Designed miniproteins, single chains. Designs and how they scored, part 113

Each design is a single chain, and the fold is of that chain. pLDDT is the mean over its residues in the fold that is shown.

## One batch from the design tools (miniprotein)

Design m3941
Fold by ESMFold2-Fast:
Structure m3941 (fold): chain A 91 residues (1-91)
Amino acid sequence: SVLKKLEEIEKLVEEAIELLKKGAEDKELQEKAKKLLEKASELAEEVSDELAKNKDDEKLREAALRVLEKVQELGKLLKEIEEKKRKEEEE
């Protein structure tokens, strides 16, 4: 179901965030996070058409908003990681 796929996307993004928070400088944890995000992206493509058709469904809207909030949190974290790497290179 579309709702279950959205819930899976939310969990994958949340797990990736936790891995990056735990070890942002750990290459192995970065690779694991990347694989989780690739899976989340693939699932998001699968549900995009159904979300467009069911925009008035309250449960789907709420689930999509939760995914969006997690993606925004991830984006902020990735920006902070990149800024830290840049500062280290500029010694």
Scores: mean pLDDT 76

Design m3942
Fold by ESMFold2-Fast:
Structure m3942 (fold): chain A 80 residues (1-80)
Amino acid sequence: MDKELAERARSLIPQLSSPDPDVAVQATLEIVKLMSQIKDKKLALEIADEAIEAARQNPDEFTRGVNEVAAASVKAATKS
């Protein structure tokens, strides 16, 4: 159910600010995968905004850029 997918995605958001780029990137990919399965576009957009904000707090510029692009791509895909 969308609520369970959203809860799982939100549980990974803190990992986006990890100083370990492997952890941050893996969390980003998993969040993107979970969001693509959420049918409620409003809920998916809320999670995308939360993920973008968390990604901006990452000290590694490259990881931050990857996370922002991934979250923005999902946000764009859910707008219709």
Scores: mean pLDDT 71

Design m3943
Fold by ESMFold2-Fast:
Structure m3943 (fold): chain A 70 residues (1-70)
Amino acid sequence: AVLEIRLPKSQPEAGLIPLLEKYDGKVLSAEEVGDEVRILVEFPSEEKAEAFKKEAQKAFPEAEIRFVPS
């Protein structure tokens, strides 16, 4: 399962690293676009991706986190 994370530059993406490690997230790409960082992350299961999304959204309430459509 692949998630796209859009994070304001005002929030440090380093805070995502422990959550990525916890849920076995693999960063596919990371790029700066205007005032945000866009990160694509692959998870080994949809359950891990959903659990990551819930915890990351709580830690980064201004982040937009969505599943990438197949």
Scores: mean pLDDT 79

Design m3944
Fold by ESMFold2-Fast:
Structure m3944 (fold): chain A 63 residues (1-63)
Amino acid sequence: MSLKERVASLKDLPLPFFIRRLPDIVKGLKYSKQELRDAALEAGVEPGKINMLLDALDKAKAK
């Protein structure tokens, strides 16, 4: 499953729908914050959305 493709599909989502999908996106991800950030930047995701994605990953990893 390609992280870049998964992240790219989400960049076009309106912010409320993006936020709703964050837990599903990060659940079970074996990627580091750096890998996720790099993939999101390369896919052209907005910085605000990238920060939300990284915060969601941190919360998922804390479990």
Scores: mean pLDDT 73

Design m3945
Fold by ESMFold2-Fast:
Structure m3945 (fold): chain A 93 residues (1-93)
Amino acid sequence: DEKEEIKLLVESVLSGVDQVIELAKSKGEEKIVKKANELKKLLEKAKEENSLSREVVLEVAKLVEQAGQALGAGDFDKALKYLEEAIKLLEEA
């Protein structure tokens, strides 16, 4: 079932966003925490409305992973950019 697969993908991405939030909090990066929470809210809404294609969810997942990697490396500007790109994709969907 494609809808169930997309839902599971969104749940996986939400877990990734939660990891980004915790990592950003541990580093005192309040701006990244705020952006990650905005992304989380959009993902939760999209999951409820069942409004996302698999392609969009996979692209958002990749951006969230890249944001986490950049944050882990101390590249806060790059982490913010990836989160902003993910938010834009969800707002355009």
Scores: mean pLDDT 86

Design m3946
Fold by ESMFold2-Fast:
Structure m3946 (fold): chain A 55 residues (1-55)
Amino acid sequence: SMMDAVRAVSEKVNEKMKEFMKENDLLSLTPEQQEEIRREQAEYSAKLMEEAKKA
């Protein structure tokens, strides 16, 4: 179902964000670096949502 797909995407996005924050120590990054990470995460989320909608 669509709700199952949305949940699966949200879980993958959250795990990716958690790992990315751990690897990059987000709290020690400059504001510019934090913005770059946010942009990359948004692109990853959009890609997963598009894949889930097409499945």
Scores: mean pLDDT 71

Design m3947
Fold by ESMFold2-Fast:
Structure m3947 (fold): chain A 74 residues (1-74)
Amino acid sequence: AKEELEKRLSELDLRFKPSEEAIEEVARITEGNEEAIERTVEAVKQMGNSFNSQEALDRALILAAKESHLALLN
């Protein structure tokens, strides 16, 4: 799950690399659910290179993961 998430995010050619802590938190939130991971990656992809820092990217990534997981539970 974590390795797959890192690979997919690296393929987006983002200006900043997500922190290891953010990747671990996203993996925890998505619980390895493939659809939740896919939705999270797509949400970040749609935002593009609009982030001004790794911290901004990390926050957006975690939020997207929470929203994706919540959608699958409801």
Scores: mean pLDDT 77

Design m3948
Fold by ESMFold2-Fast:
Structure m3948 (fold): chain A 79 residues (1-79)
Amino acid sequence: MEVQDGVSDLAREMASLVSLGPEGKRELLRLASAIMRGDEERAREHVDRFGRASPSLSPEDRERLRRRAVDLARRTREL
């Protein structure tokens, strides 16, 4: 499944950019859930929360991850 592969790739990229504490892991799981439900707004919110829990994440990386998460959620909804 293209969306499932995209979610796995996004999660791997997010985990590689920052050391995941409990808050980061929770937001990553919430993000995956939002994407699989096709919820673009929730996916955007969870990337923003992940960024706040990860101060080392650059604004450029955060915006790139946000765009990918929203795109994946949209593709799930358009199934």
Scores: mean pLDDT 75

Design m3949
Fold by ESMFold2-Fast:
Structure m3949 (fold): chain A 104 residues (1-104)
Amino acid sequence: MPKVYSITLIVNGKDLSLIIDLSVSPAEAAKLGERIKKALEEELPQLSNIGYGVVGGTIMISATLDASNKEEAEKLARQAAEIAVKVLREEGYEIVKEPEIIIL
């Protein structure tokens, strides 16, 4: 079973970064990044400017979040991480570690 080694989500002000470390080819990582981007666009209307990049086996997804306070930002961050986990599990990936959420 292909593995996701780590998922880290960082919120810095209005900027959200989701970093996913994978044991896959860059082409497969790009397909996963596109699918996660689409899922986030469909499920979280509070996210805008959603993009992704791939470096080796790492997917980085970036977005702008609309949150009124730190509690709402953390809730949206957790929801974004859960959506990414859902997509990865549907694609047959084993999640080795619970997502880490960092609010700056």
Scores: mean pLDDT 86

Design m3950
Fold by ESMFold2-Fast:
Structure m3950 (fold): chain A 98 residues (1-98)
Amino acid sequence: SSDREKMKQHLEEARRHLEEALRALGESPKEAQEKANEAMSHLGMALAYARDEEVKKLLEEALTHVGNASADLASGKNLERARRHLEEAIRLVEEALK
């Protein structure tokens, strides 16, 4: 459906931005945070188009992990924790895409 296609497009964009955040994390926590925030915007849009309750739950959990990663990246101190949160968010997005 149109809503399903819009949801998947936003999830694919969120995944791309999360992967970019992971790549930037070691070199620029600021760039990683900007990418994480872009991923949060796309996750929010995907959630608005989501119809399945299980998918909504996965996206809510992904948003929580990205939010925690963004906070850690803003401080610049908990980079390994930020990395784990970004990795978990990617896994949840991949599960939502199945």
Scores: mean pLDDT 91

Design m3951
Fold by ESMFold2-Fast:
Structure m3951 (fold): chain A 64 residues (1-64)
Amino acid sequence: EFDDEVAEAIILMATGIALANKVPLEEGLAFLERVKEILVSKGYNPEVVDRALEEARRRLEEAA
């Protein structure tokens, strides 16, 4: 039951890394999509990953 929270935490950390390094929006979005693919391949819930990724994309777009 903690797997959903772990997936959200990983995406949040990835978003924070992208923002802290001030990566270009396109590069940051590509990085987040790679993180999503890895998490889904490891058996995390795709629906939870997609939801967290949507919020992460919004944060990157607002910061860019």
Scores: mean pLDDT 79

Design m3952
Fold by ESMFold2-Fast:
Structure m3952 (fold): chain A 56 residues (1-56)
Amino acid sequence: SHMEELAEEREREMIRYMLEGDEQKMREVGQKLVDEVSSQMALRVLQRVNERVRQS
């Protein structure tokens, strides 16, 4: 679905910005995610991004 594709795109953007060290941009994308998708979907994406960051 469009929402699933959007969530996946935002997840990739957040991970990219974190790898670049751009915490501000990562937070901006995260805020857009929570505004654009369901709470359940946003939570799953944020959890995956947080796990990736913790493992790095």
Scores: mean pLDDT 80

Design m3953
Fold by ESMFold2-Fast:
Structure m3953 (fold): chain A 69 residues (1-69)
Amino acid sequence: SRSAAEAARAGALRAGADEALAEEVQRTAYNSNPDGAAAIAAGAGDASHLRGEEARRTIRRGVELALGL
């Protein structure tokens, strides 16, 4: 859903993700089923407590998990 995708993008940016990663997270969440989109948004939110490279890795892993990777 759009709201889940927006939440995922906002969470990624708060965690220190760059624009490219934030865009990828938003696009992935938007194209996921509702459960996948919610998982991506939750993962991005959790990563908001992290910064720098650790935050980027955590967000990327959340996206991979939502994609079933």
Scores: mean pLDDT 63

Design m3954
Fold by ESMFold2-Fast:
Structure m3954 (fold): chain A 86 residues (1-86)
Amino acid sequence: MEEKLKELLEQIRRVAERLGLDPKTIAKALKFVYEKMKKEGKSPLEIAAEYGADPAVVVATTFLREAEKLGLSDEEIEKLIKEIDS
């Protein structure tokens, strides 16, 4: 696993613990946001504006923005989601 992917995974787990969310709930939210980005061509910021009432979606959009900032590929994002869901 790339170091950047490993770092994001650890950050997601820490945030989930602080918010009292199951990491698998975050994984489902990440998949939901990522699929909306691909289907609707929306940025994570646009999805956060639309779905910001859901804490899991807020976490998911934050980490997908960080993944874009770090230059993660679609394949690396899919690996991140799988690792959190495991």
Scores: mean pLDDT 77

Design m3955
Fold by ESMFold2-Fast:
Structure m3955 (fold): chain A 70 residues (1-70)
Amino acid sequence: MSEEQIEKAYEEWKKTFDPNLPEYMIEIEMFMTALRTAMENSPESTPISEIVRRAMEIYDEIMKKYKEEN
């Protein structure tokens, strides 16, 4: 996972962000963006545990950026 992948994921999520959504829906959309990014940037031979680990790292970074701007 690179800083460029995190920044790209954050910008991609921001394009679909709706501040009128309940917090849990915002969190779900962040996680779905993170999961998609992890899957797209991993070979098909990558174990599910590693995909989930990468998705959680991307999710945490998106959440951190969101909280800094909110």
Scores: mean pLDDT 78

Design m3956
Fold by ESMFold2-Fast:
Structure m3956 (fold): chain A 73 residues (1-73)
Amino acid sequence: SNSKKAEELKKEIDKLLKKAEEAAKNKDYKTLEEIIEEIWEKFFELSKVSSEKEVEEVKKHISEKAEEIEKIR
């Protein structure tokens, strides 16, 4: 179902955000850039199977985490 796909994509995005934070802490900017691209790819997939409210909540979460990561590097 779309709900199961949305849940799986959200879990994948959360895992990627954690990997992005670790890459930033390690000054591995090449890996960080690749992970950020993958996060937005997963987010676009999520937008096809999720409610508008759920998409906005995930977008806000990604943006907030991206700002935290930007401050690390």
Scores: mean pLDDT 83

Design m3957
Fold by ESMFold2-Fast:
Structure m3957 (fold): chain A 75 residues (1-75)
Amino acid sequence: MELIRKGIQLFEDYFLGKSSGDSLVQGYYYIAKGYFEEGNYEKAEHFAQMILEHGPNSPLAEEAKKLLEEIKKKL
């Protein structure tokens, strides 16, 4: 739950013009991690894929790929 809240705050900061596109990618990462910890693997997969779509060259892209492999083991 806390990780999902952090992701939402990063999205709000991005859409309010307070932060760059890096905040959007970080937001997806926290939400994907939060859903994975809650056992909601379908939502975790969706948000992890959004990291790769919006930030394929981000340092978080490698973490997203690792998270997707763990999610696939649970599905």
Scores: mean pLDDT 75

Design m3958
Fold by ESMFold2-Fast:
Structure m3958 (fold): chain A 61 residues (1-61)
Amino acid sequence: SESIEAAKKQAERYEKKAKELREQGRQADKLDKVEGDQLYNQARSYEESAEFYRKTAEELE
């Protein structure tokens, strides 16, 4: 139960961080395409990590 809850909470944190990074990427992209791309790549990494933790929680149920 604790492992499932921990995985779900971690997924939520990474999902929130990904959304924040995508917003930062939009702002940065207006001035520096390379900086915007870096932030979008970071957001994608967090999105993939969030999906991994979501799947982990499902498998532990």
Scores: mean pLDDT 84

Design m3959
Fold by ESMFold2-Fast:
Structure m3959 (fold): chain A 95 residues (1-95)
Amino acid sequence: MEHLLKALEHVYEAAGHLHRGDLDGAVRHLGEARDHADEAAKSLSGKAKEYAQKASDHIGDARRHAQRGDVDGALDHLGDAVDYLQEAIKAAKAS
């Protein structure tokens, strides 16, 4: 649970940096978000693990888009990452 919440926190920080045009700040927070999502996936099982893994993949895609200056593409993937992190949190609480 702690790592899912930390991943979500860093995703929101990254979105703030993207909206301000701070691509370096966004990339840094996306790296931290992905590390936390990956740690969460290691300790989870079933649907919670699957959702955490999907969130990690979308965070990685968002970071790649941010690195090449594609703010809109990065934000689209962050939206997917938020949805998957929220579903992972819901599934983890149900277990």
Scores: mean pLDDT 89

Design m3960
Fold by ESMFold2-Fast:
Structure m3960 (fold): chain A 57 residues (1-57)
Amino acid sequence: DAEMAEQIAFGQAVQDYYAGKMSEAQLTAQFGPATTKRIKALLAAAESGRATARAIG
């Protein structure tokens, strides 16, 4: 379905951006600024979680 296809595309974009295969400018050009903002927020949240886990250990 359309929503599932969009979610898959979003997940792929997150992976490509994280792997360095896609820049912020390329994400914005392909998916728009709102999607780019969400991807950046997701990655920031994941990194914050790792930092917290390391502080507890």
Scores: mean pLDDT 73

Design m3961
Fold by ESMFold2-Fast:
Structure m3961 (fold): chain A 85 residues (1-85)
Amino acid sequence: EAMDISEVDKLIEKNKEGVEKYLKEVEKKLEEIREKALKEGLSQKEVAERVAELFGLPYTESDTVAEIQKRFAEKLLKEIEELAK
């Protein structure tokens, strides 16, 4: 049941690279959405819809960017908790 320390270190290295790459991709896509919103005059609803698509979350007309980001954070926390089991 317990992994050897060397195996744990290898798993951390693989997860670290994957998480780092994923976060950089998300950050880049968020910057692209912000830049496009400023240049094209996108509405708050259009920005929220694009952020929801980026995070792979369902969007509704009443959702704000903050609510979508909160749902994404909750999803990440659940995934981290599941990995810790």
Scores: mean pLDDT 66

Design m3962
Fold by ESMFold2-Fast:
Structure m3962 (fold): chain A 62 residues (1-62)
Amino acid sequence: DELARRVAELTGLSLEEARRLVERARAGADPTRLGTQAVLQGGRLSPEQGRELGRLLEEASR
């Protein structure tokens, strides 16, 4: 999954963890809450990286 790979590269999460986030976004989970969870798991992101993560998760939920 291209979105999962991008999320993993951006956040430092494993591909498995990134896939779970993308699947949760597709299932209707709040992208903002998922982004916060990813930051807590993968470490700190810049404001620009956080914005890109939100965009990717919103794209997954469409």
Scores: mean pLDDT 73

Design m3963
Fold by ESMFold2-Fast:
Order: sequence, then structure tokens, then C-alpha cells
Structure m3963 (fold): chain A 83 residues (1-83)
Amino acid sequence: MRAAEIAIEAAKNSKTPLQAARLAHERAGDEGLSLGTRGATAKVAYAMKREGIVLSLEQTEELIRLAKTVSGEEIERRIRELK
């Protein structure tokens, strides 16, 4: 999933959670991903940066699917449980 690669890259190449979310949203938009996928990608990038962890590609894909239906706070909680 290209969205998962974008989220991981944004989390690695940003200094703050907000910067990671903005970078992920911008890159997903540049690649023509849907509004729901852009939002989900940004939520996951933010949460990974906030928790100080970059997940595997497979874990990131699952969280992006979940992030389409749940809040950013719930995504942060799920990432904490994966530590």
C-alpha cells in the first residue's frame, strides 16, 4: 500500500508529529490518493511520530485501514499497545 510507505517516510523525515501529519497528507495528495486515505495516512504518521516508533509496512497498512473509521487518539492508543 503506497499510503503506508508515505506514512513511514513522513514519520522518519519529520521532527514533530504535526510536521509528520502535514508531510504525509501533502504526499498522499500529490499521488492522487482519496481524501479518506490522505486523512488516514496523516493520522498514522502523526501517531507514529508522537509515540516515537515506526511500525512495519504491514502494521502501518492495517492502521491506515482502521484510521479511516477511528480517531487519531485511538490510533495512538493502538500503536502504544504494539510496543
Scores: mean pLDDT 85

Design m3964
Fold by ESMFold2-Fast:
Structure m3964 (fold): chain A 56 residues (1-56)
Amino acid sequence: GGRDLLYDIAAHDSGLSREQADKLLTADEAEIEELAKETGLSVEQLKSLRDALLQE
């Protein structure tokens, strides 16, 4: 799918690396909390971003 394009949007809006964005696609709530700590983003922002990436 268009994951590379979705990654670019994610990086622009949230500052996630491609690896972090890829992890987010399969992340559960606990993994999202860890990504929030790594990125400085809120859990809610990461959940919204995951949903957008899954729409590919």
Scores: mean pLDDT 72

Design m3965
Fold by ESMFold2-Fast:
Structure m3965 (fold): chain A 81 residues (1-81)
Amino acid sequence: MEYLPLGELVYKVEDTAFTTLRIANINNDTELRNEVSKLLADTNRRISEAVGNGDDEKAREIAEEGYKKLTELLLEGEKKV
């Protein structure tokens, strides 16, 4: 398929968040840990709201946005070490 389904996007969001949290914990980077946790919580809440409203396409867009932002935080965290 030409795009990733919602389940795959949610998996990528969570996997990227957990990887970044692991890096933050190893480095005792409380700021990065808090940023990742806040972004993950906000993204999951917005996805749940969109799905609850029957807007699966909006849920996909939110998940893709969250994945991009979490990837940026992951790359930034890796540069700090």
Scores: mean pLDDT 80

Design m3966
Fold by ESMFold2-Fast:
Structure m3966 (fold): chain A 89 residues (1-89)
Amino acid sequence: MDDGRQGFRYIQQGDYDQAVRYADRAAGDDPVLAGRIYYQAGLGYYQQGNYLQASQYYQRASDYYRRAGLYDLSQQYLDLSNQYRQLGS
């Protein structure tokens, strides 16, 4: 089964811990896909009011986008991570 497809299936089920395990498995070959799954998981935590966890997942998305050379997108998610950390503190 495609690790990316499995990751997004777990996002749809609200199982963000399983989703990011599949992101981490895909990260070596496709850091953009890994960043997308972490972004979706972070958005899910944000919608639940879990701002600290949303911040941590957006930071991970930023890290994966940086590894992919997508520096503008990396900075965008780092800024969101910092913003959500302030909301959760």
Scores: mean pLDDT 84

Design m3967
Fold by ESMFold2-Fast:
Structure m3967 (fold): chain A 57 residues (1-57)
Amino acid sequence: SMEELNFTAATLHAMRLLREDPSLSLDEVAEKISQELGVPYSLARRAARYARELLEK
């Protein structure tokens, strides 16, 4: 679905941002993703959290 594709893209973008700057808050990552990809903030926020969890493994 479009939402699944948007979530996957947002998650990959969030992982890139967090690797470049691990000090970014989830709110800062979500704001950047929402603006850059044109996805809803709520989707970007969920993706940012998921990306953080993936990187902590």
Scores: mean pLDDT 86

Design m3968
Fold by ESMFold2-Fast:
Structure m3968 (fold): chain A 75 residues (1-75)
Amino acid sequence: SEAEKVREAAERLIRDIEELKELLERGEVSVEEARKALEVAKGNFEKLKPLLSEEDAKEVEKAIKELEELIEKLE
């Protein structure tokens, strides 16, 4: 179903963001690369947001916020 696809997309998005955060913490990606990837992730989230439950949307938002905070500290 569409709902299952949307949930799977949200779970993948969270995993991608968390992986990017780990890579950034290890110095395996630059702040510029992380920022660019985060902007893509935010765009994907905006497309998914109206289709997500409040709980699922909050989890994606949390992952985005944690990565944004790390990027800001490393600038």
Scores: mean pLDDT 85

Design m3969
Fold by ESMFold2-Fast:
Structure m3969 (fold): chain A 70 residues (1-70)
Amino acid sequence: MEELEAESVDAAIARTQELIERFRKEGAVQITVVATSERDSDGRLWLVLRVTATFADGTKREVVIRAPLA
């Protein structure tokens, strides 16, 4: 699983959109995005965007994009 860090929520959204376009070009038949929040060991809150692409053969690829919320 690939993990990317974005400097802001807006940057994370932009990277997610770019990743969706990349997966479409690679032949993904379904793309899902799940947004959650996670707190790190230092108490910092992060936006976590999990992008999952499903391909015609049933394989899945996942990329996680993280951005600081506070």
Scores: mean pLDDT 82

Design m3970
Fold by ESMFold2-Fast:
Structure m3970 (fold): chain A 71 residues (1-71)
Amino acid sequence: SRDEAVDHAELSLQYREAGRRLREMGLDDLADQSFEQSRRHDEEARRLAREAGVPYEEVYREARRRLEERR
C-alpha cells in the first residue's frame, strides 16, 4: 500500500541521516549498518510504490513531510 511505502521511505531517510552522523563521529561500523538499513527500506519503499501505482518521488515527499511533523 501507499502508506506502507511511505513508512519504509521514512525509515530509509532516518537511517540515512543516522548513518551520516555516525560517520562524522568516527563510528564507521555503526554508520555502515545504518546505511545498510536505509538501503533495505529504500528498496522496499520503491517496490511498494510500484505495487500501489504511485511515483516514488511522491512517496519520499510524503515521508519527508511526516518526518518534519514528528519532530
Scores: mean pLDDT 87

Design m3971
Fold by ESMFold2-Fast:
Structure m3971 (fold): chain A 74 residues (1-74)
Amino acid sequence: MERAVRLAGAAAVAARVAGMGESEIREALLDAGLPEALAERIARLVSRLVRELGLDTPAEELARAAEAAVREAL
């Protein structure tokens, strides 16, 4: 789980910077070697969180929030 949690934080920051949607986040996680079902669940959680948090949220806070959400959900 630790690798998936770290990838979720990194994916959240990258998604906000690059304007990535859920499908693009899922593809990035699959390319990073996560199983399809796990990549799909994390991409859904991360894309929702990126949409809910404003652009004023610091990248470090977004990463920590994504990591916490993944730990709680998975």
Scores: mean pLDDT 80

Design m3972
Fold by ESMFold2-Fast:
Structure m3972 (fold): chain A 66 residues (1-66)
Amino acid sequence: KLSDKTLPDGWERRVNSKGEFFYKCQECDYAFREELLPEEALTKPHKEWIDPIEEGIQELKRVLME
């Protein structure tokens, strides 16, 4: 399962007080639960994801429509 996979540099596996695992970006405050781990996290650090760009585009669309 995911816990057995090696993440690229920039990710740290952590556990919360309930014993649930998270992954935290080393260079930013982004974090996610193990069950929500995107495939990009297995290949590159968060700052190299395209998701932040996609989120920015969606936010611009929302603002323009309002």
Scores: mean pLDDT 60

Design m3973
Fold by ESMFold2-Fast:
Structure m3973 (fold): chain A 97 residues (1-97)
Amino acid sequence: MTYRVGLHIQLPAGDKAENQKLAEEILKEVEELIRETGMRLVRREVFETQHADGKTSISIYVSAEGSPQQAEELVRRLEELAKEKGLEATIILEEAE
């Protein structure tokens, strides 16, 4: 089946260049986790939103083909990644039609 995984990260108010570098590092790690779980990457989308209070949010959406077990493993690894990096993150898993 195809699964859509959303990773939403809140970044502190700060330097845009540092936030962009962090976003690129996270994206590379997400791609590696997809390969490690054995899922097939179908689509990725990255959105950066700047809020009026100077905070930045990064939303990474990944659509990948695999089994329910592979999707659950990917979510677990993304949660571990967020904790490891000390990120304020929300992870959403949906079945895609």
Scores: mean pLDDT 76

Design m3974
Fold by ESMFold2-Fast:
Structure m3974 (fold): chain A 92 residues (1-92)
Amino acid sequence: SMEKEKAKEVLEWAEKQSKKLLERARELYEKAGKLEEFKRDEEGVKEILEKAKEAAEKGDLRKTAAYSSGAVIQAIGAEVHAELLLRKKEEE
């Protein structure tokens, strides 16, 4: 169905954006000495993406979009948090 194709596109976008954001977050967390906090954020994003994948496989465009957006927002949060931790470390 067209809904299933659209769900796949939304999921692929979210996977790509989340990966890029998490790679940036990892570098910042590593410089801050907080790699364990990164691992928790990465696991959180992965769990949301797995829910998005399940929704996409079922052709549920609404749920796929909701979980996909949630994963990207969570990944943005990880990058922002890592940047704030690094800034705090550099001010010490």
Scores: mean pLDDT 89

Design m3975
Fold by ESMFold2-Fast:
Structure m3975 (fold): chain A 69 residues (1-69)
Amino acid sequence: SEAAKRAIAAFAESKGKPEAAERALRAPSTQEAARIVSEATGVSVGTLLAYAYYGAERTQRRLVREALL
């Protein structure tokens, strides 16, 4: 979904990888966006997909942000 791709792109940007964030937003799927950001940040695809899925909820997104950022 678009919201999931934006969450993954925002994560990449927060880790200082703006090029990966731009590529993730242009990706045809959330899975491809996660793969692009995984290569740039070293975070696993599975972790990024879990973040996108659970982090889309505002409460969980705040907890993840405080733990990772």
Scores: mean pLDDT 73

Design m3976
Fold by ESMFold2-Fast:
Structure m3976 (fold): chain A 55 residues (1-55)
Amino acid sequence: SMAAEARRVAEAGLAGEISAEEAARRIKDLTLAGGMSERGAETAAAMAKRDIEAA
């Protein structure tokens, strides 16, 4: 599922394999492709970015 792929991207960001900005970009693209609204996708990406930057 797109949600599982977005979770793997967030995990890669938390592990330092990709930047927080790159993880957020990929999560937004994946959630939009999965049928999430623009607002929802942007919120999911922003939350993931904040979590990665705080780690």
Scores: mean pLDDT 82

Design m3977
Fold by ESMFold2-Fast:
Structure m3977 (fold): chain A 105 residues (1-105)
Amino acid sequence: APLTATVPITVTNTSSTAQTLHVTVTLYHGLEARTLADTTVTLGAGESATLDVPVSLRPGETALLRVETTPLSDPNVVTVTYYAVTATPDGAEVRRLGTEVLTRP
């Protein structure tokens, strides 16, 4: 049976003003893509929020988490962060792989 672990994903408003951020968390495992979270968070300047994202994987399996963060004030700017998540008997091992800032055409 799969293990369900809670993965804490921290989102930070690095701007000098309050922002409402649209946050989408997608799990990629093999050929499967699944949306785990699709929400908005409002953060003051320099504030952070942690999203507790449930991930179900078999013990020892590794999947890719894609975290997409978009300010509602500028929806053409998207920050994407990738994490590798491995299910363990003690929960999950989470490794940050990288962050990119993209502009939608």
Scores: mean pLDDT 79

